# Designs tried in a protein design run: designed miniproteins, single chains, continued (4). Part 3

Each design is a single chain, and the fold is of that chain. pLDDT is the mean over its residues in the fold that is shown.

## One batch from the design tools (miniprotein)

Design m12075
Fold by ESMFold2-Fast:
Formats: C-alpha cells, sequence, structure tokens
Structure m12075 (fold): chain A 55 residues (1-55)
C-alpha cells in the first residue's frame, strides 16, 4: 500500500525475527528466542519511525 521500501524491509525483518523466535521457543532454545524477540522489537521500532517520516 505505497509504503516506502525501507518501511516494508523493516516490517519484513521484524516478521522474520518473530518467526525465528517462535521456532527457537518451540525447540526449547530460550536464549535464541529472547535474542530474536529483541531484534524483532528493534525492527518494529524502526518501521514505526520510518512510517512517521513517510506520513
Amino acid sequence: MKLPEEVLEAEIEASLYYMRAAVAKIAGDEEAAKKYLALAEEAEKKAEELKKKAE
């Protein structure tokens, strides 16, 4: 929906990290799950900041 490429990339990155965190949690790797969740949250914050600039 006419989002800048940077916003789309950040949202895709966040989704990928959430997926990896879920897989790690299912595998019982709590350290990897926490690491990927932190990365996903950072990517989401970046996407929100980019959306504010694109308004």
Scores: mean pLDDT 79

Design m12076
Fold by ESMFold2-Fast:
Structure m12076 (fold): chain A 86 residues (1-86)
Amino acid sequence: GAEAVRRRLDRLLAEADELLEKAKKAKTLEELKECLLELEELLGLAEIILGICKIAKDEEGVKLAEEAIEYLKKKIKELEELIKKF
């Protein structure tokens, strides 16, 4: 149900926060690119969760997944700016 979706999204967002903190401490462009790739993979997982919730007509799950996607897009933008300044 929605609780299972919330738990998966919470873990995914925690991983995204860890990746951005790792990126801020990155010493090489390659480390930054790897963090961005992993963050993009997390966005892909959130999009898959959104699709599943839509098929299941899980309105609460859809809202949680949409909020997670917007949060991840914001974190991706922050990391892209770190890459541009490197």
Scores: mean pLDDT 88

Design m12077
Fold by ESMFold2-Fast:
Structure m12077 (fold): chain A 70 residues (1-70)
Amino acid sequence: MTEEELEYVREKLEEARKNKTGSPLALKLAELLLRGLLGEEPTEAEKAILEAIETGDREKLEEARKLIEK
């Protein structure tokens, strides 16, 4: 991923936050993707969230929402 691509994702995330239009799950996904691009290894909870989004499994998505909401 290039620096330009990373900046684009950051701008979209800030736009969503300022407009309060992003869902908590979508904003968390964007955050995890940005951290992954920076070379940060996701935690076990973050890996579960990413897996739920990737598979689209309903039960896993519900678990991911609980992890975000705490």
Scores: mean pLDDT 64

Design m12078
Fold by ESMFold2-Fast:
Structure m12078 (fold): chain A 96 residues (1-96)
Amino acid sequence: MAEFNSGIADIYRALGDVLAKQGKYDEAIEMYEKAIKLAEESGDKQRVADAYIDLGEVYLKKGDYEKAIEYFQKALEIDPNNERAKKVLEEAKKKL
């Protein structure tokens, strides 16, 4: 578990957020996937869960509700008490 991997994961996640706000959803997905990989390599379960939530929110914005639900469920498997993940999962289910 390297500290620099966690820091770089945060940078990729932040870049994904900027790209998602610009409507560049496919590029945002790539950044969040890189953040997930680095967080997994560092053993940082919380960063993995947070990045799954961000990834799910991008799929929700793309109208891919099934993928959004899948990623929110993955986040909840890691962090079952995550209130944000529970809330966005219910929002995604309402869109389906």
Scores: mean pLDDT 84

Design m12079
Fold by ESMFold2-Fast:
Structure m12079 (fold): chain A 68 residues (1-68)
Amino acid sequence: SSDEKKMEELLEEIRRLLREYARASGDEREAILRRIMGLVREISELPKDLYDKAMAEIERAAGEIAAA
Protein backbone atom coordinates (compact mmCIF):
# COMPACT_ATOMS: atom_id res chain seq x y z
CA SER A 1 0.00 0.00 0.00
CA SER A 2 0.99 3.68 -0.30
CA ASP A 3 1.11 3.95 3.53
CA GLU A 4 3.52 0.99 3.74
CA LYS A 5 5.75 2.59 1.09
CA LYS A 6 5.65 5.92 2.95
CA MET A 7 6.59 4.16 6.21
CA GLU A 8 9.52 2.41 4.48
CA GLU A 9 10.79 5.69 2.95
CA LEU A 10 10.46 7.58 6.27
CA LEU A 11 12.24 4.78 8.19
CA GLU A 12 15.12 4.69 5.67
CA GLU A 13 15.61 8.47 6.03
CA ILE A 14 15.38 8.33 9.86
CA ARG A 15 17.95 5.48 10.00
CA ARG A 16 20.28 7.54 7.80
CA LEU A 17 19.82 10.63 10.02
CA LEU A 18 20.37 8.59 13.22
CA ARG A 19 23.75 7.42 11.85
CA GLU A 20 24.63 11.05 10.98
CA TYR A 21 23.45 12.19 14.44
CA ALA A 22 25.87 9.73 16.11
CA ARG A 23 28.81 11.33 14.21
CA ALA A 24 27.68 14.97 14.59
CA SER A 25 28.22 17.58 17.32
CA GLY A 26 26.93 21.02 18.30
CA ASP A 27 24.69 22.88 15.85
CA GLU A 28 24.87 20.07 13.25
CA ARG A 29 23.53 17.53 15.79
CA GLU A 30 20.66 19.91 16.71
CA ALA A 31 19.77 20.39 13.01
CA ILE A 32 19.72 16.61 12.44
CA LEU A 33 17.53 16.11 15.54
CA ARG A 34 15.01 18.68 14.22
CA ARG A 35 14.88 16.80 10.89
CA ILE A 36 14.29 13.48 12.71
CA MET A 37 11.50 15.09 14.78
CA GLY A 38 9.82 16.28 11.56
CA LEU A 39 9.94 12.76 10.08
CA VAL A 40 8.54 11.25 13.31
CA ARG A 41 5.66 13.74 13.02
CA GLU A 42 4.95 12.37 9.51
CA ILE A 43 5.01 8.80 10.89
CA SER A 44 2.37 9.86 13.49
CA GLU A 45 -0.05 10.37 10.53
CA LEU A 46 0.21 6.68 9.49
CA PRO A 47 -2.34 3.99 10.50
CA LYS A 48 -1.73 2.72 14.07
CA ASP A 49 -0.27 -0.67 13.04
CA LEU A 50 2.31 0.99 10.77
CA TYR A 51 3.00 3.73 13.35
CA ASP A 52 3.67 1.10 16.06
CA LYS A 53 5.96 -0.88 13.72
CA ALA A 54 7.85 2.27 12.65
CA MET A 55 8.36 3.47 16.24
CA ALA A 56 9.67 0.03 17.28
CA GLU A 57 12.18 0.13 14.39
CA ILE A 58 13.30 3.67 15.33
CA GLU A 59 13.77 2.67 19.01
CA ARG A 60 15.81 -0.38 17.90
CA ALA A 61 18.05 1.73 15.61
CA ALA A 62 18.55 4.43 18.28
CA GLY A 63 19.34 1.77 20.90
CA GLU A 64 21.99 0.17 18.67
CA ILE A 65 23.63 3.57 18.12
CA ALA A 66 23.51 4.41 21.87
CA ALA A 67 25.17 1.04 22.68
CA ALA A 68 28.04 1.66 20.23
Scores: mean pLDDT 85

Design m12080
Fold by ESMFold2-Fast:
Structure m12080 (fold): chain A 93 residues (1-93)
Amino acid sequence: ATPEERERIDREARVALAIISGTVALKTASGEVKEYIEKGLDALSRYAETGDPEAAREALENFRKAAEIAKQQGDEDTARVLESAARLVEEVL
């Protein structure tokens, strides 16, 4: 595989892992945390389809906000999963 092909595959894998992480967090989340996760997943789906860096940035912001609120609520496990999703999205920017 070419270096460009490897970079694309790695980016696609990071996006897929971020979607999985966000979806897992969504199952345990409620209220405001759930709303931010849904917005982040929607933005990440748009990024996967279009490659638009603005959609990736929107996903990152929403996952970070969801993680912050989860921490404030004492849900460290959900926050940790969302921080992992945010990091994966940041690595494709």
Scores: mean pLDDT 86

Design m12081
Fold by ESMFold2-Fast:
Structure m12081 (fold): chain A 72 residues (1-72)
Amino acid sequence: MKKVEELAEKIRRLAERARRSSPGMAEVYLEEAFKLADEIAKDPDAEPLAQELREEARRAYEEAKERFKAEL
């Protein structure tokens, strides 16, 4: 449980960084977040949490892309 909580916190920090980053950097943070979510998903009981965290990271990346597009 504690390791899952630590990984979830790291993913949320990566999502927050992605939102404030360029699309290129946001993609790097998204890839890192997905790797951490895959570690959480090794535990079947934690798969729903891993999916929620993947969606949060994906939304952050999409927000970064839309912000960059709007500023062009």
Scores: mean pLDDT 80

Design m12082
Fold by ESMFold2-Fast:
Structure m12082 (fold): chain A 58 residues (1-58)
Amino acid sequence: SDYTVNSATVTTADLSISLPKGAVIEKVSDTDFIVTNPLLDISVTLKNAKVTGSLTEV
């Protein structure tokens, strides 16, 4: 299922990233996510990650 970011952070072992409002998160597995920023037309695959914060399911 896909989610739209209201206010969220992604953490891995190496980094912590604040996600922009309106970014799209695609859940690939329980630990793996694809994050798309529509303003930059960039998608990033994050592995062994945790997503925390406020999301809306789409």
Scores: mean pLDDT 78

Design m12083
Fold by ESMFold2-Fast:
Structure m12083 (fold): chain A 65 residues (1-65)
Amino acid sequence: SSMRERLRRQLAEEARKGFEALLAGNYKEAAEHYKRAAELARELGDDHTADVLEEQAKKAEEKAK
């Protein structure tokens, strides 16, 4: 479906931006992108991927402090 295709593309984009921000040391931005990616994974019914992305967001938030 077009909605699932859009969600998958947005998930990939947000995860990519999170990873790029993390490599650049932009931990606050990385956390925000990983949280968005996790929400998109939940909407797709991929709870495992969402859990992994939430953990990445949490680690980035801890580094941002």
Scores: mean pLDDT 88

Design m12084
Fold by ESMFold2-Fast:
Structure m12084 (fold): chain A 80 residues (1-80)
Amino acid sequence: MKKEIEREAEITMLLMGATVAERFGDYEEAVEYYIKLLEKAKEAGDEEGFKLAVEELRRLAEVAPPEVAERARKAVEEAE
């Protein structure tokens, strides 16, 4: 199950990257990490990862600057 282990590692790395970016106020980078997480979770059939990414993108759409918030909102619309 090499592909499964690699996929879990990628998802973890993207989640960590998003969290770090947000802590430094880099909302644009945080949104990009969550969009990548969303795409990977969707392709993997990871329902929990998908829901997490959607929830975090919706949250960022409320707190990020307008340009970044619009990107987060569009990502959620296109995924759902």
Scores: mean pLDDT 79

Design m12085
Fold by ESMFold2-Fast:
Structure m12085 (fold): chain A 60 residues (1-60)
Amino acid sequence: MADELAAKVAAGTVTEEDARKIVEAMQRGDTELLDAVAEATAQSPEGAASLREAIGKVLG
């Protein structure tokens, strides 16, 4: 699951459902999933922008 979400972040293909899973991981303190996502965003500026937009839609 963590690897799948990280791959989607790197590819810039994050959906609102994927963003919800990441928000839930932040709420429960799932450091493994959050670390994988953080590493993917560090390697892909385009993926980081896509994730930021998707999270904004989930939280807004």
Scores: mean pLDDT 78

Design m12086
Fold by ESMFold2-Fast:
Structure m12086 (fold): chain A 83 residues (1-83)
Amino acid sequence: SEKAAREAAEDILKVGEEVSEELIKRLEEEKKEKEKEYEEKLKEAKELMEKDEEKGKKLKKEIEEEYKKKKEKIEKGIEAARR
């Protein structure tokens, strides 16, 4: 029974490790995608500032705040998955 219990625990740990690694990889890829989206949106905001400074500044601030929140959520998800 002790040997069977150890084997079952090892199987559970192995599945947990595989799930955690896949989740971390997905979250790291999502972080890269969000960084790319952020850079593209910042370019649009800068272009808008050339045409309408007030609207461009408002858009830039909104983009920066949205990206910060998304990045923090992803980083917290990665930290949680590593536990």
Scores: mean pLDDT 80

Design m12087
Fold by ESMFold2-Fast:
Structure m12087 (fold): chain A 65 residues (1-65)
Amino acid sequence: DELVELAELLVREALKEKNYERVRAIIDELAKRGETEALRKIEKIAEEAGEYDLAEYAREQIEKI
């Protein structure tokens, strides 16, 4: 899925820049669209990066869909 791949790239770039506000904005947009698969991918990426608060936020957004 092209959207999932794009979301992964954008989140990885934002994490490198420590732009956590952008990561949250991406999560919010994916949640609004009901993109559960992309959100699960972002949760895993955030967890692997040690950004547990962002991983938890993504998980919470999945639960609202």
Scores: mean pLDDT 84

Design m12088
Fold by ESMFold2-Fast:
Structure m12088 (fold): chain A 65 residues (1-65)
Amino acid sequence: SVEDGRRFLKMMREAGLSDEEIVILILREDVGYSNREIAEILGISQATASRRLRRAKAKLEAYLA
């Protein structure tokens, strides 16, 4: 729902994720794209996509601890 989506985005921002980190996380974990496909979609390197995904996950883990 729109309400569930808003709460999800609020939580991600409270965890310290940037809008790009939120997008990468959704593309990887919800949609199921590979780091290669995400890199192509966003116009970044695979190394950058992988690094930003790791950073997003680390921020979430720290927030939920």
Scores: mean pLDDT 83

Design m12089
Fold by ESMFold2-Fast:
Structure m12089 (fold): chain A 66 residues (1-66)
Amino acid sequence: ALGLLVSFFKINLNALYHLVSQPELFWKGDDSLLSKGVSVVIIVVSVGSLIFFLFFLLRLVRRKKK
């Protein structure tokens, strides 16, 4: 289960990284803020929620161990 999540997460991060590797092109074409904003919000909310939850759990485990 964790392996699948890690694989999916790495693919998603890698794809997002490649899309954002040229932020100049992404932000320079600021013609349609709605279209770009919606795309970014959907991706960020979906990935951010998962990342934040995992980080929260990791912090709790690490803090208790340390």
Scores: mean pLDDT 62

Design m12090
Fold by ESMFold2-Fast:
Parts: C-alpha cells; sequence; structure tokens
Structure m12090 (fold): chain A 111 residues (1-111)
C-alpha cells in the first residue's frame, strides 16, 4: 500500500512537471495535449502496478513513447518549428523514462 501511494505521487509529479516544461516551450495547447498523454500513462502504469503486472506497466510506458514520437511526426508535418517539436519530444520522453524508473523501483519493493 505505502509503496503504491509513493509511486502514485511520484508518477503524478513527473507528469505535472513535464506538462509545465512543455507548456513553456510549445504553449498552453501543446502543454495540455502532452500533459493529458503523460497523465494517462502515469495512471495506466499505476493501475497495472496495483494489479501486480509491472512488466505490462513498463510496456504501456513504451507504447506511450511511440505515441509521443507519432505526435512529433504529425506536428512536423503540420509545420510546427523543428526546435519546438524536438524539445517537446525530448521533455516527454525523459518524463516517461523517469516514470519507468518509478515503476521498476516500486516493483522491486513489491513481492
Amino acid sequence: MKVLEEARERLEEIAREAKEEVEKVGGPEVGRRIGELLRAAARQALRLLEEGEPELALSALEATKVAVREWAAAQRAAGMPEEVVEKVEEIALEALDRMREVVEEAAKKLE
């Protein structure tokens, strides 16, 4: 229980901080879109950890990385400046890597 509560708080904080950083780079609409994606990833990873499926939680985070890269490709095609797309993608992927570490640490503490 306490391990899962700590993991929830850390995952939600990572998603919140990444949303704020993305908003500074890409503006409020990009911040909202990426923030929703990262918060959904955090919630799904936590749910899978609570269900005793840490390997599925890690797979869900990897699937979200693919979604981030697909979002970036779509924004490039739509004419968003490359420096903005690249920085947003970098922030989102780094947040997902931090979420992965939280999941791995929580899984080690859960028997």
Scores: mean pLDDT 88

Design m12091
Fold by ESMFold2-Fast:
Structure m12091 (fold): chain A 101 residues (1-101)
Amino acid sequence: EEEKRERIEKALQDAVAEADRYGRLLSPEGREEGLAEYKRDQENAPEVEAQRDAWFEEMTRFAEEALKEGEKSPDKELYENFAAAVEITRGLYRAYREAAA
């Protein structure tokens, strides 16, 4: 349990950091930075998109596993927060890509 809890806490921190980044880039203040980043991403689009899609696929699978195990865990709230953070982060990343396109 302790090792699983630590892994989930780290993954939650990573997801929150990514959510904050894309949320900032979606803001009016972050738009110029977001457009510049999108242009860099387009220059390496196959590599960058594949890498990010692979990361979100891994995080989604991890969140699903965490939710299944968390249903009977004393840390259920942590597992639910992690799954929610992954979903929010993925949504923000998609919105960022569409807004910058």
Scores: mean pLDDT 73

Design m12092
Fold by ESMFold2-Fast:
Structure m12092 (fold): chain A 89 residues (1-89)
Amino acid sequence: LLVRVVGLLLLVLSLLNLAGFSYLVVASALLHDATPPTWLIYVVYPLYALSMWVANRIPGTTSRIVATYGVPLLVVVLLFVLGLVLLRV
């Protein structure tokens, strides 16, 4: 019971972060100086902070760009897979 509830929570969290990340990337690219809604910022904030922290530790310009986009995508995929495994259905 508890394991299934945790799996469901991880799936919901993963989907919310995926939706938030996709919206931010598309809106930013399309509108240039687009400001995301406040609720979206809070949903994606932990992932955004982690991405910023990793990027600041990498000395190369190209490597920093790759880390900025790669880290959030990797975290979302890992959360999604974990949620699916725990949900079992």
Scores: mean pLDDT 67

Design m12093
Fold by ESMFold2-Fast:
Structure m12093 (fold): chain A 57 residues (1-57)
Amino acid sequence: KTAEELALEGMRAYQAGDYERAIRYFEGVLQVDPDSPIAPLARENLERARAALEAKR
């Protein structure tokens, strides 16, 4: 998958409340292409997903 596809999957998981899956997808974006134009967005959403997961616990 491309970084863009992984980011879209992460956003879908986040909107569904599946924060653990969202975290894995956003981490995947950074593993595939840490310098992509969407990498800053992936980092921001990764932090938000982690915070949401902690709040849900």
Scores: mean pLDDT 80

Design m12094
Fold by ESMFold2-Fast:
Structure m12094 (fold): chain A 65 residues (1-65)
Amino acid sequence: KLEEARELAEKVKNKEAQKLALEAIRAAEKGDNNKALELLKEALSLAPDDENLRKAAALVIEYIQ
């Protein structure tokens, strides 16, 4: 389940990075792993130092492996 990743993503301060992270989680839930990874890379590029975003990304990557 991606519920923990979603809660962490909602705490991301950069609004565009937050939106991209939430879209990535939705893509992962649908099984679109390539889109999920693309959206996570975009989110991380906007907020590379956001600990909540890094933790959410790690959970999504673990889920899609």
Scores: mean pLDDT 86

Design m12095
Fold by ESMFold2-Fast:
Structure m12095 (fold): chain A 70 residues (1-70)
Amino acid sequence: MSREERERAARAAAEAARALGASEEQAKTLYDILVERGLDPYDAEQTREAALEAGLSERLAARLAGLSAL
């Protein structure tokens, strides 16, 4: 995955997190974790772990990961 593709996918994940009820700060932290650690935002488990570290609840992290698994 290119950095540009990762940044685009991480932005989509951050926007989805905000739509699910995450704060702007949590969404920004999620984006930073996904991009800076080189995680795959299309991978459900990597997205879930990043969301939990960003401060999202387990319920929101699981919902976000479900969207990534599409």
Scores: mean pLDDT 81

Design m12096
Fold by ESMFold2-Fast:
Formats: C-alpha cells, sequence, structure tokens
Structure m12096 (fold): chain A 68 residues (1-68)
C-alpha cells in the first residue's frame, strides 16, 4: 500500500503533467492554484489528507478542461 506521502507525490506529478497540456494562460492559473494548496499544506493549514483531496479536485477540473 502506498503511504499518504507517496499518494501526494503521485497526485502532484499527475496534476503537473496534466497542466502542461493546457494553453499557457490556463496552465498559469492551475499552477498558481496548485502552489496555493502546497503552500497551505507547508504552513500547516491543511493536513496531508486534505491537501491530497484538494489536489485531486484540481486534477479533475484540469482533466475536464483537457476533454474539450
Amino acid sequence: SSSLEEEFLKITRELGEAIKKLPEEEAKKYEQQALEIIGRYSAGELSLEEAIEEMKKLLEEVKKKLEE
């Protein structure tokens, strides 16, 4: 079983790869949102579980954009 830390790294990589496929202006917007989630986790405002859930939500939004 993957640890929560490994799950966070996996979802962060998947999100980064998905964002790279977007037009530049959309990519910047989603990169900023991802950095805000990471920043809130690093500041102790989000638990690791909450940060993973926020990243998953952002990834689903990016995937919907990529389906066109």
Scores: mean pLDDT 84

Design m12098
Fold by ESMFold2-Fast:
Structure m12098 (fold): chain A 58 residues (1-58)
Amino acid sequence: TESRIAALEAAKGILEAGIDITRELKERGLMSEEEAEKVIEELRKAIEELEEEIKKLK
């Protein structure tokens, strides 16, 4: 259970880093504003799902 919580926390960290990278790509003009907003929304939803799973394992 602790190993699973650690893995989910690591996955959450990767998704959070993904949001930062997506914002950086948008600011550099490598990604459209609409695309960046959609990606960030999807990542935020995935983070919320991971947080709910972590709560169940606590």
Scores: mean pLDDT 84

Design m12099
Fold by ESMFold2-Fast:
Structure m12099 (fold): chain A 94 residues (1-94)
Amino acid sequence: YETMADLFEAAGKYYEKKGDYEQAAISYTLAANYYRMLGDYEKAAELYVKAAELFEKSGNKQRAADFYREAARVYELAGNTEKAQELRKKADEL
């Protein structure tokens, strides 16, 4: 799981540098799913936020809002309620 998460995170960075924000967002989402499966909720939430930011850059505001809400849920699982509230507010503004 950790090796697959690292590979998808690396792919996300690669696509982000190339300006392929949609592919970068998808890659970070896959990495986040693996970290969540490992129980690393902080890392998973961070990567869901990264994916949401990239979906915003690609013009997909609906997808961005969905991933900000997903990141908020995962931050709550990590015990970070303040960050979860901030992200829900950000999603509602999209």
Scores: mean pLDDT 86

Design m12100
Fold by ESMFold2-Fast:
Structure m12100 (fold): chain A 70 residues (1-70)
Amino acid sequence: MSEEEKRFLRTIDKDGDGVISEEELREFLESLGIKLSDEELKEVLKEADKNGDGKISYQEFMDFLEKLAK
């Protein structure tokens, strides 16, 4: 992961804990004009969260964005 990608992710990761929460993911998607229901957001989280811990690592988030762009 590049330094530019890490800097971008830090703007989304408001808590600076190195993971993207469900709420931060929702806020990011809403900033793009994508409104999801709670159920749709949980499905997106399941697809992005490869570890199943309810949190998205920076790498998982970047992988999710790459998949979304295709």
Scores: mean pLDDT 73

Design m12101
Fold by ESMFold2-Fast:
Structure m12101 (fold): chain A 120 residues (1-120)
Amino acid sequence: SIQLTESGGGTVKAGGSQTLTGQASGFDLGTANVTWAGQAPGQGLRGRAAISADGKAVKYGPRFAGRATISRDNSNNTVYLNLSNLQLEDTATYYHIATMILDGKGASFVGPGVQLTVVA
């Protein structure tokens, strides 16, 4: 079965750094584009960073350019989001979302999410 899991959340001070890790099982992550998305309290799910299946194309949300690095290790079925200079507004539940073609159709899988809380 296909499963996604996130780790690396917790409570961190403003100005600090944190790496979130997304793991996949049951499929080859190297066939999927991955987006890290965050849902802040009282807000909708918003994309933060994205990386292509081959790792050659990356995209960042406007508030995260220069403060975030997305990377992947397809040999370990893992994707990373490194966040630096954390702001209170970065407090959110973070999800990694894998999008791929299965049986000729587009498919998306999402993990259960990990909470990141930024404090003063």
Scores: mean pLDDT 88

Design m12102
Fold by ESMFold2-Fast:
Structure m12102 (fold): chain A 75 residues (1-75)
Amino acid sequence: MEKKKAELIEKAKSLPPEVREAVEHYLDALVALHEGDVEAALAHLEEAVEHLSKVLSPEEVEEARKALEELRAEL
């Protein structure tokens, strides 16, 4: 996980600032999940989806939000 996270951060440096913010929230969500903090992970995923909503299609945003609701229901 840690090595993949570092690789994603390096790749994110070449992305537009809006996309980079979304990636940072997504990575923070993965860290929270690894630490067992599910509520923090869900909050970070929701923030990532909000930032990506400006660059993703409406279908992709809806699919991501549906995945978040399904994940929340499993907990």
Scores: mean pLDDT 71

Design m12103
Fold by ESMFold2-Fast:
Structure m12103 (fold): chain A 92 residues (1-92)
Amino acid sequence: MAEEARKALEEILVKLGFDPETARKIADLAVKAVLGEISPEEAIERAVKETGVTPEQVRLAMGAAHLLLKGADKESVYEDIKKGIERIKAGK
């Protein structure tokens, strides 16, 4: 389940236009934060430092990881995160 959620999130992020290395790193950190292996603050700091993504994008990825770990469909999570990114870009 945890590794499946990580792989699904990585694939979603690549589909959303993130490069494969960035997607893999964000997916790993987001899943670890949701599982309590690292703090959400540490996950955000590492992702921003290593990939240059925004803190808001990392929080969105953590939300997606939580949904995937609860057994949500990959396509449903893709649509949710896509709308989230559009809201961030629109400043809403």
Scores: mean pLDDT 81

Design m12104
Fold by ESMFold2-Fast:
Structure m12104 (fold): chain A 82 residues (1-82)
Amino acid sequence: AEAAKQRVTDYLVSKGFSEENAQLAADELVRAAEEAGLSAQRGADAFIKMMNGESLTLSRKEREVAYTALDALGKAQLAAAL
């Protein structure tokens, strides 16, 4: 789980997100992946593919997990801007 969280965090920081918001999104991604019965690594792969515009190649569960993390990231970004 820690390796998957670090990978998502590093990816988001490389895209210009703060480390705090990136870590929050990574934590939510792993939680959602576990609830969906996916490994943290599969969740991380799905999220990165979605962020790169490859969401159509994802399964329904992978897409739902990825969107859950994206929603958490978006809410964190809005909270930081207000």
Scores: mean pLDDT 81

Design m12105
Fold by ESMFold2-Fast:
Structure m12105 (fold): chain A 61 residues (1-61)
Amino acid sequence: IEELINKYIQPLLSKLSDDEAEEVIKKIIEALENNDIDGVIEIIGSIDEEVAKKLREEIEK
């Protein structure tokens, strides 16, 4: 799961400003610490819905 998140998140983070990337990373870490995978997908979807959809499909397989 963490490997899948990194695969989809790293390209997305490279398109964000440093401040936006830091905020996203903080929220994702918090969700992962709570075992809230749905929360991680929701955070990603707030930035890029297509990436969130791809990640959901990979996790549900």
Scores: mean pLDDT 76

Design m12106
Fold by ESMFold2-Fast:
Structure m12106 (fold): chain A 74 residues (1-74)
Amino acid sequence: MEELEAKVRKALKLARELEKEGLHDEAQRTRELVAQGIRHARIDHDFEKAKADVEKAVRLAEEALERARREREE
């Protein structure tokens, strides 16, 4: 549970950074995946799906931020 909570916080922090970079659609998708993961944990008690959804949110957000920052530097 604590590991899942830490990943949720990380994904939401990345969503805020995406908004600061002007990537509003990617920020919204990240939040939607986090919300889906939370629902799987709380309603379905499916922690494997919850973990997969939140890990996907973190991965997509990190990739989007890295791509946006690379395009600015290059």
Scores: mean pLDDT 80

Design m12107
Fold by ESMFold2-Fast:
Structure m12107 (fold): chain A 97 residues (1-97)
Amino acid sequence: MSEEEFDVEVDLALAIMAESLGDYDTAIKLAERVLERGDERQRAEAHLVIGRAYLKKGEYEKAIKHFEEALNIARQVGDDELASEAEKYLEEAKKKL
């Protein structure tokens, strides 16, 4: 319901943009805000952003945990595209261990 000052979609878009610019700390911070207030699909996308940011930072165990959460949520909401993306990043992160 749209009387909240916090715009989850804007924070998610800004997190993705920060990730694309190599600002992984800002990407994580913004995506963590999405985890607090987003719906299930937005939270799955936020976990993917956080996971990718940790993967780029070399924090592979943290990346794996976030990709596992993204995969779990994506499967629960029936988002096959998000689930497939989470599985691909999970395998990439596991190869780094």
Scores: mean pLDDT 85

Design m12108
Fold by ESMFold2-Fast:
Structure m12108 (fold): chain A 68 residues (1-68)
Amino acid sequence: MKVYSEEEIRDIIDFIRSVADSLSREQLEEFAALLDKLIEQAKEQNYSEEVIEEVEEVRRELLEKIRA
């Protein structure tokens, strides 16, 4: 997996949030999987708790949409 910076992670989160309501279930699952990997990477790279929490929040939002 590519190593993303904190700024790149924030850009990815903002993009996902902007399109989330238009995504198919398959796309929501793909983005949720990507966010899971970003959380693992951020923890491994010792990124800020704020960034990790933001990624976890967006991932939770996507999983709620999948379950609905």
Scores: mean pLDDT 82

Design m12109
Fold by ESMFold2-Fast:
Structure m12109 (fold): chain A 111 residues (1-111)
Amino acid sequence: KKKEEIKELLEKAKKLIEEAKKLIEEGRLEEALKLLEEALELVRKALKLLKELLKEEPDDELLEELEEVLRELLEAARELLKATKDKELLLRAIGLILRVLGLLIELERLK
C-alpha cells in the first residue's frame, strides 16, 4: 500500500515537472513556479512515506526513482531561474532550488 502511494506521488510530480518545463518555454514563469512548488510538496510526501517503508524493508528502486524525480525538479527549477527577470520570482526560484537540494541531501543520508 505505501509503495503504491509513493509511486503515485512520484508519477504526479513527474507530470507537473513536465508541464512546468513547457510553461517555462512559453514564458509563463509564475505558473511554472507554482507547478514546481506543487511537485516539490508531492516529493516531500513521497520521501516521508519512503522513510517509513525503509524501516521495514530496503527498496533501492524507490530510492533511485525518487532521486531521479528530484534531479528533474532541480533541472526545471534551474531553467526557470535562467529565464526570470523579476526579482520576486527570482527569489522564489532560488528558494525552490535550496529546498530541492535539501531533500537530495536527506535522501543521500538514507543510502
Scores: mean pLDDT 87

Design m12110
Fold by ESMFold2-Fast:
Structure m12110 (fold): chain A 113 residues (1-113)
Amino acid sequence: MGDAEEARRAGEEAYRAGREAYEAGRGAGGAKGMAAAGAGATAAAVGAALARRGAPGEAAASAAYVGGRAAAEGARAAAADPEGGAGAGEAALHAGELARHAAEAAAANAEAG
């Protein structure tokens, strides 16, 4: 179930986690952190695309929720590995921003009908 409130909350959490990953990874470089952040960014992008394409509100909210959670998980993985690097943290922050915006758009669509 795609609860609009849950989708929005997951997006907010993803953004916060992305910010923490950016701070933790700043100045270091590593492939593992980049892979985790990339996975999160991909999930967030899918959610955003579904929301933009006029998917049914509930389906869009559900996709945004899943994307937001994946982005948050990726950001936490990057934050736990400071060797993951500034690039990984930056990508995780971007994924979090996309997830938050996708979740807000999906929530608005779900609430509107």
Scores: mean pLDDT 63

